Designed miniproteins, single chains, continued (5). Designs and how they scored, part 105

Each design is a single chain, and the fold is of that chain. pLDDT is the mean over its residues in the fold that is shown.

## One batch from the design tools (miniprotein)

Design m19881
Fold by ESMFold2-Fast:
Structure m19881 (fold): chain A 78 residues (1-78)
Amino acid sequence: SLKEEALKNMTPEEKAARERFVRDGIKALRDYLKKHPNLSKEEADALLATADYLERQAVSPELKEEIRKLKAEIEKQR
């Protein structure tokens, strides 16, 4: 697929930078959830949209799984 071809053509440096961006994003979302245990619908929708974006940027299966767990946590606090 075009998505797999794009990932195959990334340099190791580009992959590392993308993975770091995703990890930093996951950390920021987790920190927000810790401070805001009760989310408004608008906050939950915004956080889910951010998590969807991060999942599209994630290269490793491990980070994609972490994002799926994070989405479940956001839905639970909605």
Scores: mean pLDDT 79

Design m19882
Fold by ESMFold2-Fast:
Structure m19882 (fold): chain A 75 residues (1-75)
Amino acid sequence: NVGEVLDNILADLGKTQQDVADVVQAKGGGGKGTITRLKNGKLDDESFNYVVDALLELGATQEQVGELAKAYKEQ
């Protein structure tokens, strides 16, 4: 479950979904609802790459991002 993997990463980082959305927007990667679309399995690959980059910038590990990418691909 992509939403569960994301929530676990955010808990480990002490960050919120809004923190991710803010970094994605600052990088030019998305408008409103990017995280909602990710959790619903409706996010496009370009927007997913911005979420990955945002999580890495917020301190996520390559392993955590790999688990998220696996969950995203398996939906």
Scores: mean pLDDT 80

Design m19883
Fold by ESMFold2-Fast:
Structure m19883 (fold): chain A 72 residues (1-72)
Amino acid sequence: SLEEAKKYYEKGKEALKEGKYEEAIKYYEKAIELAPDSEIAAEAYANLAVAYEKLGKFEKAEEARKKALELK
């Protein structure tokens, strides 16, 4: 559900704040899976890009940014 997607998105934000980038990615991926064509998915993709950049995965970060923009 959208409510469950939001819950995983919030967990992703908390993990990102704590520097747990791989954990944040998993939570954001789960949020996207639960609500793929939503504003929550757009925000999750934007934060996926941040997490990927922190891990030095610049190509994946760029892909995630493009997905975030497509959902606007």
Scores: mean pLDDT 87

Design m19884
Fold by ESMFold2-Fast:
Structure m19884 (fold): chain A 94 residues (1-94)
Amino acid sequence: SEKEENIKKAIEYIEKAARLLAESGDFDLQVDAALILMIVSLAKKALERGDYETAIELVKLAIEHLKRVADRYPVSPEVLENIKKAEEYLEKAK
């Protein structure tokens, strides 16, 4: 399904952004990364059961959390790029 593939791609870019935050060495960014990855884990479980509406809402929540982190902390351009890619795939999934 094109919708399923777009949700999976959004999740992939969120995981890439969260990994970069986790690798920063900053404890607060590592905590934010862990929370984002937990939300993404729930999105994957929703997707596995065919609950695309819940998966999309959880992906949106993870992106909103990433954007709040980027507003509060100096994050790398690579983090911002992965957030933009996640948003692009989320829009295609709607």
Scores: mean pLDDT 88

Design m19885
Fold by ESMFold2-Fast:
Structure m19885 (fold): chain A 60 residues (1-60)
Amino acid sequence: SELEEYAKELEEKAKELEKEAEKLAAEAKTAEERFEAEELEGIAALLKAFASYLKKKAEK
């Protein structure tokens, strides 16, 4: 199913974004950089949620 393949790609992308967010958080020197790391973590969480939704939709 194309939806399952797309969901898998979104999960992989979310993992990449989580790793980048962790790096940004660890290296953050300003409040702005910390907010950028938090924003990236939020985006990764949304991608994971969307991937989960697509997987459920693909199970038909």
Scores: mean pLDDT 83

Design m19886
Fold by ESMFold2-Fast:
Structure m19886 (fold): chain A 72 residues (1-72)
Amino acid sequence: MSEEEARELLERAEEYVRRAEEAAKAGDIQTAKEYAEKAGRLAEELARRAGSRGFPAMVRIGRRVQEILDSL
């Protein structure tokens, strides 16, 4: 994958994390879980395809996803 593709996918994953956090704050557990799972799956795909590129961002996203899911 290209650097632009990796960056765009990372931005999408971060947007899903943000939406999950907002839903969790609003008490919408179902929506928070759905967005957190989407972000996690996207981070896994990036790890598989990009390898070491964007790794710090993927780790950050995975941690935030885990924190959201553990708080539900």
Scores: mean pLDDT 78

Design m19887
Fold by ESMFold2-Fast:
Structure m19887 (fold): chain A 62 residues (1-62)
Amino acid sequence: LAPEVREALILLQKAFGLKADGVVDAGAQEALRRFQRAHGLPDDGVLDPAAQQALLDTFRGR
């Protein structure tokens, strides 16, 4: 996982009150599904390129 995507994932985990370790466990996958649904993406809990870009745009401020 690219360092910038891992940092954005850590921020997502903090936003959902999860352990902020940058690891995609069951809790992180559920948070990803909710995030994907909110951004009109397939809610599969997978960090595909579209989900990675949405995380970067949301949490990296661009």
Scores: mean pLDDT 78

Design m19888
Fold by ESMFold2-Fast:
Order: sequence, then structure tokens, then C-alpha cells
Structure m19888 (fold): chain A 76 residues (1-76)
Amino acid sequence: MPPSEEEVRAMAEAAREMAEELRRNRGKASASQISAAEALALAVLVEADLSEASEEVKEEARRAAEEAIEAAKEAK
């Protein structure tokens, strides 16, 4: 069953919050926190692509995932 637009939005918000947390804790984040952010970002990309959500919502989700991936890279 494809994820709902609401689920995709919720996952995108979670990814953005994780990115903000990693950027705030730069140099203090654990390897598990960094890995969790990368896993969440990949999940957001997959779920957005599989969803019937509008292109606007999918684009927002992709941006949130990219922010989380970039924050994870910066935290390493």
C-alpha cells in the first residue's frame, strides 16, 4: 500500500528536525545518530517516490531528505 500524503509530510518533518538536531550538535552527534538520520532520509525518498502525493509534497520531502543527508555528512 503506497504511503499517504500525510505520512510523507510527517516523515519530511521528522527528517528536517533530525537535520536541525545534527547541525546544532555538530561534533557531538554519535555514529548511531548520524546513521539514523541517513536511514530516515533514504526512507523519506523511497516513501515519497512510492506515494500518490502531489509533486509539491514530493519535492518538499526530497528537500527535507537532502537536508538530513547533508547534515549527516557535516556531522562526520
Scores: mean pLDDT 80

Design m19889
Fold by ESMFold2-Fast:
Structure m19889 (fold): chain A 57 residues (1-57)
Amino acid sequence: GLAEREAAARAHAASNPELGAILREIGEKLRTIGDAIDEGLRTGGFEAGLEKGREAA
């Protein structure tokens, strides 16, 4: 199931710490972009969401 796949992915990242660090950085960037898009959409609509996402990238 999904939980087993997530556990396997965590184990793989633990076995490859350099790769795990890169994936963490990518994840943080994606989270920042997503948060910026959500804030833009909430306050300024679609175009504001795109602009804030672009600025966060």
Scores: mean pLDDT 72

Design m19890
Fold by ESMFold2-Fast:
Structure m19890 (fold): chain A 87 residues (1-87)
Amino acid sequence: DVIKKLEELLEQIRKSKTGEEAAKLAVKSSMLALKSSETLEEINRAIGLTLRGIGLEIDVRLGLISDEEAIRESEKIVEESLELVKK
């Protein structure tokens, strides 16, 4: 069940202590949404979320964003991944 796995990833992000940990989980969530996509629109949206998550990991490594900000943006990526998978 993809929805349950995404909900588990969202809970893990909320318990994350670092932005790097949260961003990695956000990328996993967007990749799971991508694997569950059936239309070109869904695929394009999931790719966009994945690139956003990768950019977030880079920003954290470069010190361009705070851990708190990275965790918030990671939650948004998982929430959007959930919306993409829900009918």
Scores: mean pLDDT 86

Design m19891
Fold by ESMFold2-Fast:
Structure m19891 (fold): chain A 60 residues (1-60)
Amino acid sequence: RAEELIEEVKRRGDELTQRLVDSMVASSPEGAFATAELLERRSSPELAELAREAARLLAE
């Protein structure tokens, strides 16, 4: 589920990543997709994939 995937990203990310995910995902589904792109650019492709999957579930 989206909540479980978001929790996993926060558990595996650093404090700044956790803050960014909370801010963007709480705002909109578009924010969740933007967070995934940002995580991939910050050398976290595995976390980016989890964030993208969470965004898809939130958009349903």
Scores: mean pLDDT 68

Design m19892
Fold by ESMFold2-Fast:
Structure m19892 (fold): chain A 97 residues (1-97)
Amino acid sequence: DLKEEIEKKLKERGIKVHPVVIEYVVYVYKVKGIEGVKELLELAENGDFDGAMKLIDEAIKSLSTKDLVPVELSPESKEQLLKDLAAAARVLLELLK
């Protein structure tokens, strides 16, 4: 499973990422492919929280998955979410090569 491979690589690098964030990156990949993941990475690296969440929301709506729940975030958690999204997106792009 792609999610488990991403979790494993993040753990090997000492990076702790919430499972929901890894799911977000995988859903973007399933709907928009490699180019969607690259766009998500760029948005996250640029601190564009609204852009990143819009891209994720579009992917979630397309997939209608039962396991997706909204993440309730504080301002501090938003910065951490963007860092985690960038880390997970980088790992996914490496795994697809």
Scores: mean pLDDT 78

Design m19893
Fold by ESMFold2-Fast:
Structure m19893 (fold): chain A 60 residues (1-60)
Amino acid sequence: LSPELLREIGEALLAMTEALYNRILQENKDDPEKAAEIKKEGEEFIERTRRVMEELLAQS
C-alpha cells in the first residue's frame, strides 16, 4: 500500500467519525451532560486514531 493511499483512507475515516459524533451530539442536544461526555469521548477517540495513522505512515 502506498503512504498516500493510507493517508487518504485515514482522512476519510476521521471525517466519517467526526460526522458520526456530530450526529450523535445532535440527537443528544437536550441532554447537556451526556452531550459533553460524548464530545470528550469523540475528541479523545479522534486524537488516538490520528496518532495510530501517524505511526502507520511512519512505518510505511
Scores: mean pLDDT 78

Design m19894
Fold by ESMFold2-Fast:
Structure m19894 (fold): chain A 89 residues (1-89)
Amino acid sequence: LSEEQLAEAEAALLRMKAYVALKYGSPEEAAETAREVARRADTLPREHAVEVAEFVARLAKERGLPEAIEALLAALRDEAARAAVREAA
């Protein structure tokens, strides 16, 4: 696997992890998963980090989980990813 293929696979895994926790988990589980996903997304190329962060923000908004959005924004270091979360929220 190339570095790009590994980044794509990690981004897909993070989206699946976020989907389960934000759709079916408690608000606390959703916020903790948002923090974990943000930290891991920040290790990816910017385009993947932005996509993952926006996906998590949309799920949090759809379920009404402001704590998960706050946790995501607090953990994200990349400004483009943070901007995508603010736009999606």
Scores: mean pLDDT 85

Design m19895
Fold by ESMFold2-Fast:
Structure m19895 (fold): chain A 60 residues (1-60)
Amino acid sequence: EDEEFEARRQKYVEEIFEKVRKLHEILKNEDFGTISPEAKKLLEEIRKLDAEYREEVAKR
């Protein structure tokens, strides 16, 4: 009966993974772990998605 929830969870995981891959590509061009504004924005987006996913889980 949680098929819709599982599909939504999978979508969150995929969106987070996509943003993580983009962050990794940006960081590959950064020396000494210096975080660019683009990387910071992507990190913030990942954190927001994680919080949103946790809130969906907490509804149960």
Scores: mean pLDDT 73

Design m19896
Fold by ESMFold2-Fast:
Parts: structure tokens; sequence; C-alpha cells
Structure m19896 (fold): chain A 81 residues (1-81)
């Protein structure tokens, strides 16, 4: 396994963790906490987008894009409330 492949795999794993953390935070949030969760989701989207730009593996790129799509979906769900 090359360092590039390891970096891509680690970034996908970290992106999945970020998505899971934001979903858990939202489920346990009060209405007053939702603005801070929205900010956290925006920061996570920006970070995962940077990782996607750096990723060379096609599967990793697809997985990172899926995480971005799920974070954007979560953001829209919170904004509807």
Amino acid sequence: VSQEQLDDEIRVGLAEIRLAVEKIAYKNATDEEKPEILKAIDRSIEEVRRWLAEATNPQARADLQRVIDELEKLKKEIEKE
C-alpha cells in the first residue's frame, strides 16, 4: 500500500466519522444548539471537499463525494426546522 492510498483511505474514514458525529449531534440537539451544528456541518463539508480535491483514488473520491452529499442533506434537514 502506497502512502497516497493510505492517505485516501484515512481521509474517507475521517469523513465517515465526521458525518456520524454530526448526525449524533443533531439527534441530541436542542433548538438553541442547531445553529452551532449547522456551522460544524459547514466546516466538515469544507474539509471533506479539500480531501476530495487531493484524492487520487476513484473509489475514495466517490466515497468522499457521498459524505459531502449526506452532510448537505443533513444541513437541509436541520434548516427545515
Scores: mean pLDDT 83

Design m19897
Fold by ESMFold2-Fast:
Structure m19897 (fold): chain A 69 residues (1-69)
Amino acid sequence: SHMRKKLLELIGEILRLIGEILDLELELERKKELLKEGKASKEEVEKLEERIEELKKELEEKMKELREL
């Protein structure tokens, strides 16, 4: 079924995005701790926050596609 293939591919993309977001959130927490200790830059933290927000928007779009399927 074409609909089943689309569903499985979309679920796969959603799970991949969730994994990437989780990995970056963990890195962000680590960088925030290092920033507090003066061992990381504010720019490094801001770049991670921006990337996480981009991926969250992409995830929201994929979740919307899943609901409209």
Scores: mean pLDDT 88

Design m19898
Fold by ESMFold2-Fast:
Structure m19898 (fold): chain A 115 residues (1-115)
Amino acid sequence: SVREAVVENLDRAIAILEEMAKKLDAESQALVDGWIAGLRAARDRVAAGELSDEEMRDLLESVLTLLRATAVLLGMEEMARLADEALEAVAAAKSLEEAVRITSEALRRIEELLK
């Protein structure tokens, strides 16, 4: 289902943020850890069916925004660019299903950069 795909995208983004946070100084790591906690709470609400399609779309935009912010903190220009491109595409998406596809592809490309 589209809800299950949103949960999968959130879980993948959380895993990426956790790996990136390990490379930050203590102050920046604490900031990113707070973002991860917020995303975990949001993920559980999606899994429980508590969010509308509009709220789930806003969460995907939030995920891409936090990935971009973390990439900037680490000086990872290519990752920041991928997040920016995905964020623009999600903002232009006509449906939640399209936003999910865009986010999934961006996360796949980011995961390749981190290998």
Scores: mean pLDDT 90

Design m19899
Fold by ESMFold2-Fast:
Formats: structure tokens, sequence, C-alpha cells
Structure m19899 (fold): chain A 86 residues (1-86)
């Protein structure tokens, strides 16, 4: 399976489970990394406002990382945003 196969799977929204194993592992590792950072930063947050800011910032970073991954797979920025929204 190639980058082109991964691109088609994402564009057709066939599910992340059909992506090449290497790409699935990258996504899983990154999700674990964000989950750990979220947990660590939330423990340090002193207010609900800070917790909301942490959530919004990490969500933005996660979406940006996913957009970069999709660009590497040959998916346009517009297509990547639609996939993320779906």
Amino acid sequence: MTKEDAREILLKREGVEKLPEEIREEIRKKQEEFDKRFEEEMKKAKSEEEKREIYERLQKEAKEWLKELMKELGISEEEAEEIIKS
C-alpha cells in the first residue's frame, strides 16, 4: 500500500482502520502524545478558563498535525479540512 492508496482511503472516508499500518501507527502515537500532554497540562490548570484554553490549544495543534500528515499524503488543505470536519 502506497501514499496514493492512503490518500484515496481518506478522500473516500473509508475509515482510518483501512489506512496503511505505518500511517495508523503514526496517528495512534500522536493521539497518545496529545492525550498525555492534555492530562499533564490539565493537572497544572488552576481555573476553568485555563482548562478551556488548554483544550482549545491542543485541539488546534492536533488538527494542524493531521492536516500536515494529509498534505504529505497528497491531500489538499481544503480536502483535509473537510475530512477533519466529517
Scores: mean pLDDT 74

Design m19901
Fold by ESMFold2-Fast:
Structure m19901 (fold): chain A 65 residues (1-65)
Amino acid sequence: DEVAERVLAYLKSHPDALVTARQLAEALGLSQSAVSRALRRLEAEGKVASTRLGDRTVYGLAREK
């Protein structure tokens, strides 16, 4: 999962950032569909967390309490 590894590396470099799948796709030069699938997988693995901000879903590195 090269896409998932690249997404996770970006979030680890920006641990306080909350970003949309679209923003990640633009930053990494990947398709939004590929990034969205990678984010769902990383969330299922507990490596990233999603948050609803109004009508948008944003993603960040899974954080300690």
Scores: mean pLDDT 78

Design m19902
Fold by ESMFold2-Fast:
Structure m19902 (fold): chain A 61 residues (1-61)
Amino acid sequence: MFEELFEKGLEEVRRAVKEGASQEEINQLIAKSTSRLTEVTSNEEASRAGEEIAREAQRLR
């Protein structure tokens, strides 16, 4: 479940970057993915996963 939600977050930001989404839209996707992760793991683990999703978005620019 955690891995599925994390991969979903990565796919969503990859698609958004590819489609030319604004930084505000990308930030909203990261926040939404991080929030979903807090339902299945600790706040610390969800925060780290959210940082990795954000890092992926930065890497694709």
Scores: mean pLDDT 81

Design m19903
Fold by ESMFold2-Fast:
Structure m19903 (fold): chain A 68 residues (1-68)
Amino acid sequence: SEALIEALAERLVEELGLSRERARGIAQALVAMKDWSDEQKIQFLTKYGRLSREDAERALEIFRELSA
């Protein structure tokens, strides 16, 4: 959902200080990976999203909150 991607990107900009472009890319990745394990999502976000583990865990919490 584009609405979910935009809402998630907005929260990532506000809470993690990411650029809008990076936040949107991470939001798209999280939506695509929704059925992956939490550890697989964190591993992807740290290796390819260039997030710290702490920021990756926070991004996942925000994603779960918005996806409920």
Scores: mean pLDDT 86

Design m19904
Fold by ESMFold2-Fast:
Structure m19904 (fold): chain A 76 residues (1-76)
Amino acid sequence: SEAARRQALRDLLNSKIATAKKGPVELTPGEIAALRRLGISDGQIKALESLDQQSYNEIMDALVAFLLAQRRQELG
């Protein structure tokens, strides 16, 4: 279900953010809007903005991999 997908996404992000290196990353308004459309909370977006650029990129790569895996299950 979509609710289960959104919960799994939140759990993944919370886990990755908890161990990530801290630093300022600058998100564009477009990136923030895209994250909101994926169902990521404003609190999680703010937590992502508190990370360093490398940690942010690694989390975004994990997010893309998760979404592609979910899409593959829906199409297969």
Scores: mean pLDDT 77

Design m19905
Fold by ESMFold2-Fast:
Structure m19905 (fold): chain A 105 residues (1-105)
Amino acid sequence: MTRIVVTASAAEVPEGSTVTFTARVENPDAETTFTLLRDGEEVGTINMATGEVTLKDDRVTGTVDLASGVATATVSDAAAGERYLGVAQSSVSGAASPVVTVLPA
């Protein structure tokens, strides 16, 4: 059975901060993905079975270690008013981080 845990480095950060989201997946199936959302829009996606990383934002980086089942997505230079959410989903189960809110400095 697939087990998924998603965490965020903080719940609230000041603007200009770096935010890190981590997905830990045990026994991923072929459809298991880790997606970073900004205000409900996909800005990065990692396939947990293939290791493919697709980024739509220059401030986002992503890495995955398929041997450990750990993926990390990082946002640099977060802008005030943005909200971020990490979501990992298999064919049968899913998990989400807390929502991270970016505060004005």
Scores: mean pLDDT 84

Design m19906
Fold by ESMFold2-Fast:
Structure m19906 (fold): chain A 78 residues (1-78)
Amino acid sequence: SMRKEVAKTLKKAAEAVKEAKDQLELEQALSMAVMAVATEKDVPPEVRELIEKAIEAAEKGDKEKAAEYLEKAAEILE
């Protein structure tokens, strides 16, 4: 199902956020999450809000919090 594929991508993005060594890798990981959500029509508003919170946390330098929001978003889609 498309929701399961988005959830899988969000989990990979969360791991990539945690492992990001620099700003470029962090932006690539966040882009992966944003693109996955953008291509799926059946995504609850709560998931989109969590992606926005993940981006905000990453912009503040909190990679752990950003990954946590992405993991929570994935759980909703499972």
Scores: mean pLDDT 83

Design m19907
Fold by ESMFold2-Fast:
Structure m19907 (fold): chain A 81 residues (1-81)
Amino acid sequence: SMSEKLEEALKNIEKEIKKAEELIKNGTPQQRSEALGRLQLALKEAEEMAKEAEKNGDYELAKKFREVAERIKKVIEEAEK
């Protein structure tokens, strides 16, 4: 179902955040830059999927996507200092 696909996408975004945090912390300057780029894409995807979850009436899943989007924003902001 669409909800199952969105829930799998949420898990994939969370894994991508963890990988990016590790590369930002311990990676080379190039790996850090690439990780930040991937986080920017993940942010856009999370925001778009939150809207799709709302359209499907899954407000709880939409909230979870917005929460991970906010977490991505904070990781990017801290890394760009």
Scores: mean pLDDT 84

Design m19909
Fold by ESMFold2-Fast:
Structure m19909 (fold): chain A 70 residues (1-70)
Amino acid sequence: MDTDLAVLKALLDDLKKAVEDGLLSPEEAKKLLDDLKERVEEYAKTLSAEDQKKLLALFDEKNKEILEAI
């Protein structure tokens, strides 16, 4: 779990930086976040309730930060 959370966090941090650096358009960033959200939600369904909560909370926090950077 913790390793998967670290990987997800790194991917979301890279996305935020790419948006801030102008490498991704708002439209591209939103599409990538939507695609990633679907995958995260599917993966979360395979986890314990506590781990699901942690994964979804991390994604929601980072998703909000990236959307604010757009």
Scores: mean pLDDT 79

Design m19910
Fold by ESMFold2-Fast:
Structure m19910 (fold): chain A 56 residues (1-56)
Amino acid sequence: SEELIAKARELQAASPEPLNETQLKVALAEYFPDASVEELTAAAREVLAEVRRQQA
């Protein structure tokens, strides 16, 4: 969970354009093939919520 969130933050920061939930989940799945869809979704949503709050 913490490792997934950290990687999602790295992927979001490295991307020239903000990644959406689906793009983050797909990218995370490549780094964490053993992670469940639920874990990937939770990490992606947490990072996206932070990004949205900062942009609001």
Scores: mean pLDDT 78

Design m19911
Fold by ESMFold2-Fast:
Structure m19911 (fold): chain A 100 residues (1-100)
Amino acid sequence: MLSEEDELAMLEALGRMALSVGDYKSAVKAFEEAIELAEKLGASKEELAELYYNRGKAYLGLGKYEEAIKDYEKAIELAPDSPLAEEARKLIEEAKEKLK
């Protein structure tokens, strides 16, 4: 049996792998499960921000622009002064352009 921390690391790795090969549906599922587990484990704001950011990227790949924007906004809320937040702001503008 994997520890919950080991399971979280595995889900994050699976999500990142799915993103890298363009399997956005599998990436969304993996990051959704990772976020639920991370919140249960009391993960840091920075760790949660990265998970939301990566799920947002997966939603963007699926053409789910409204869901992507919500996840990027959550990532910025959790870690506003991070390099991740700066990238998330740019991706929000790109997603909003697709909704016009």
Scores: mean pLDDT 88

Design m19912
Fold by ESMFold2-Fast:
Structure m19912 (fold): chain A 74 residues (1-74)
Amino acid sequence: SLEDEILALLDELRKRTADDPGAVAALDLARQELLAGRYSSAAGILELLAREFAESDPETAALLRRALELVRQL
């Protein structure tokens, strides 16, 4: 399902950002918001993270933007 694809991306993102406690906490919150059906909240968190990683880690930023795009389809 679309939700399963998003959850798998969030798990991958959490592994990629494991050395960044702030990013891990934000991803855990985004997952919690998604599971609660608060899609706008989840999307907002992912958008902020994508901006933060845009210059330092463009690959992680691209995965965050992909997760954001999928959340916006819910």
Scores: mean pLDDT 90

Design m19913
Fold by ESMFold2-Fast:
Structure m19913 (fold): chain A 60 residues (1-60)
Amino acid sequence: MVGKYVALKDVAGPDGIIVSFKKGDEVEVLKVYEDGTAEAQSLSTGNRGLVGLSDLELVE
């Protein structure tokens, strides 16, 4: 689901090369892929990257 999430840990991209988010960063999920990967942007840093949805917690 697209929306606002919090990173549960420091997150590298799915290939391990792109460092996307730090633990506790608020992120906006822009797109969810069929494999459970999401494209998200950090609200604090502006960094955009790929992350597993299991590494994010939805903000209610």
Scores: mean pLDDT 72

Design m19914
Fold by ESMFold2-Fast:
Structure m19914 (fold): chain A 66 residues (1-66)
Amino acid sequence: MMEARELALKGIELARQEKYEEAVELLEKALELAKKAGDEELIKALEESLPYIKKLAEEKERLEEE
């Protein structure tokens, strides 16, 4: 449980640094661990946050293709 939350916090910190790709990777791992631990609160938070951060990662990648 604690490891999943720690990974989620690190992922959010990376997102704040605009390292969205690395943030998504850590947040997806945190979600997997949260599901194994049955941390319903963390699962809900990550399922809500991940699509938003993934969109930011995709937008950054798209801009770099220009």
Scores: mean pLDDT 78

Design m19915
Fold by ESMFold2-Fast:
Structure m19915 (fold): chain A 82 residues (1-82)
Amino acid sequence: SIRTELLALVLLIAARSTVFVAKRLIENGRFELARREVEAARELLERLRELIEKVEDEELKEKLEEEIRELEEEIERLEEEI
């Protein structure tokens, strides 16, 4: 459904933005704030993973799964720096 696809894209954008903010906070030595952003990003990706199971567009689902994997890898790298 269009609502599921739209929500998935919104969550993906939110997760990307949260990871970007976390990375910049780490670069500025704001480790406590970075931890909170990393936690928020993980929660957004968890919601996104639940939503993609309902995505009927196979091509979109595959692209979303790849984006989630890349963001999870980035989060793991950031957690090593905190």
Scores: mean pLDDT 88

Design m19916
Fold by ESMFold2-Fast:
Structure m19916 (fold): chain A 88 residues (1-88)
Amino acid sequence: MIDTSEEKIEELKKELEKDPNNVQAHIDLAISYYKQGKYDEAAKWFKKAAELQPDNALLWYSLGLVYLLNKKIDEAEKWFAKAKEINP
């Protein structure tokens, strides 16, 4: 029985060592931290993904959702507003 979250994070970190601009790896890493309840780490990786694809409204929206779950409502509203500005 595989404790998949830790192994997935280490695999994704190795992918990012080879390709630091791999947007999908940043997203997958953020989701893996989110699944562990590590919302600050999840926000960090979603923000990096969004900075690599600043026109992708879904990444800014995902960042807002993670801040909302981390009870950082003001930060969540800021990122939701940015997502809506890109894709109303």
Scores: mean pLDDT 81

Design m19917
Fold by ESMFold2-Fast:
Structure m19917 (fold): chain A 67 residues (1-67)
Amino acid sequence: MVELTPEEREDAIRAAEGSLEKALEYAKNGDKQKATNYGVAAAIHYSLAGENEKAIEALKKVDEAMK
């Protein structure tokens, strides 16, 4: 497994959080393409940080917001 440093892990989590916020904002505005793109980016960053449950939750939140 590729192990991130503590700082890289923190940066990945922050990137995931920022991407999730943007994904939810785009979903609210009806931009499903950008919502999906930012949602996937959030999930990837959470997964890189080892936060697999948060990655799944992020995808679910974006999917629900697009409905």
Scores: mean pLDDT 82

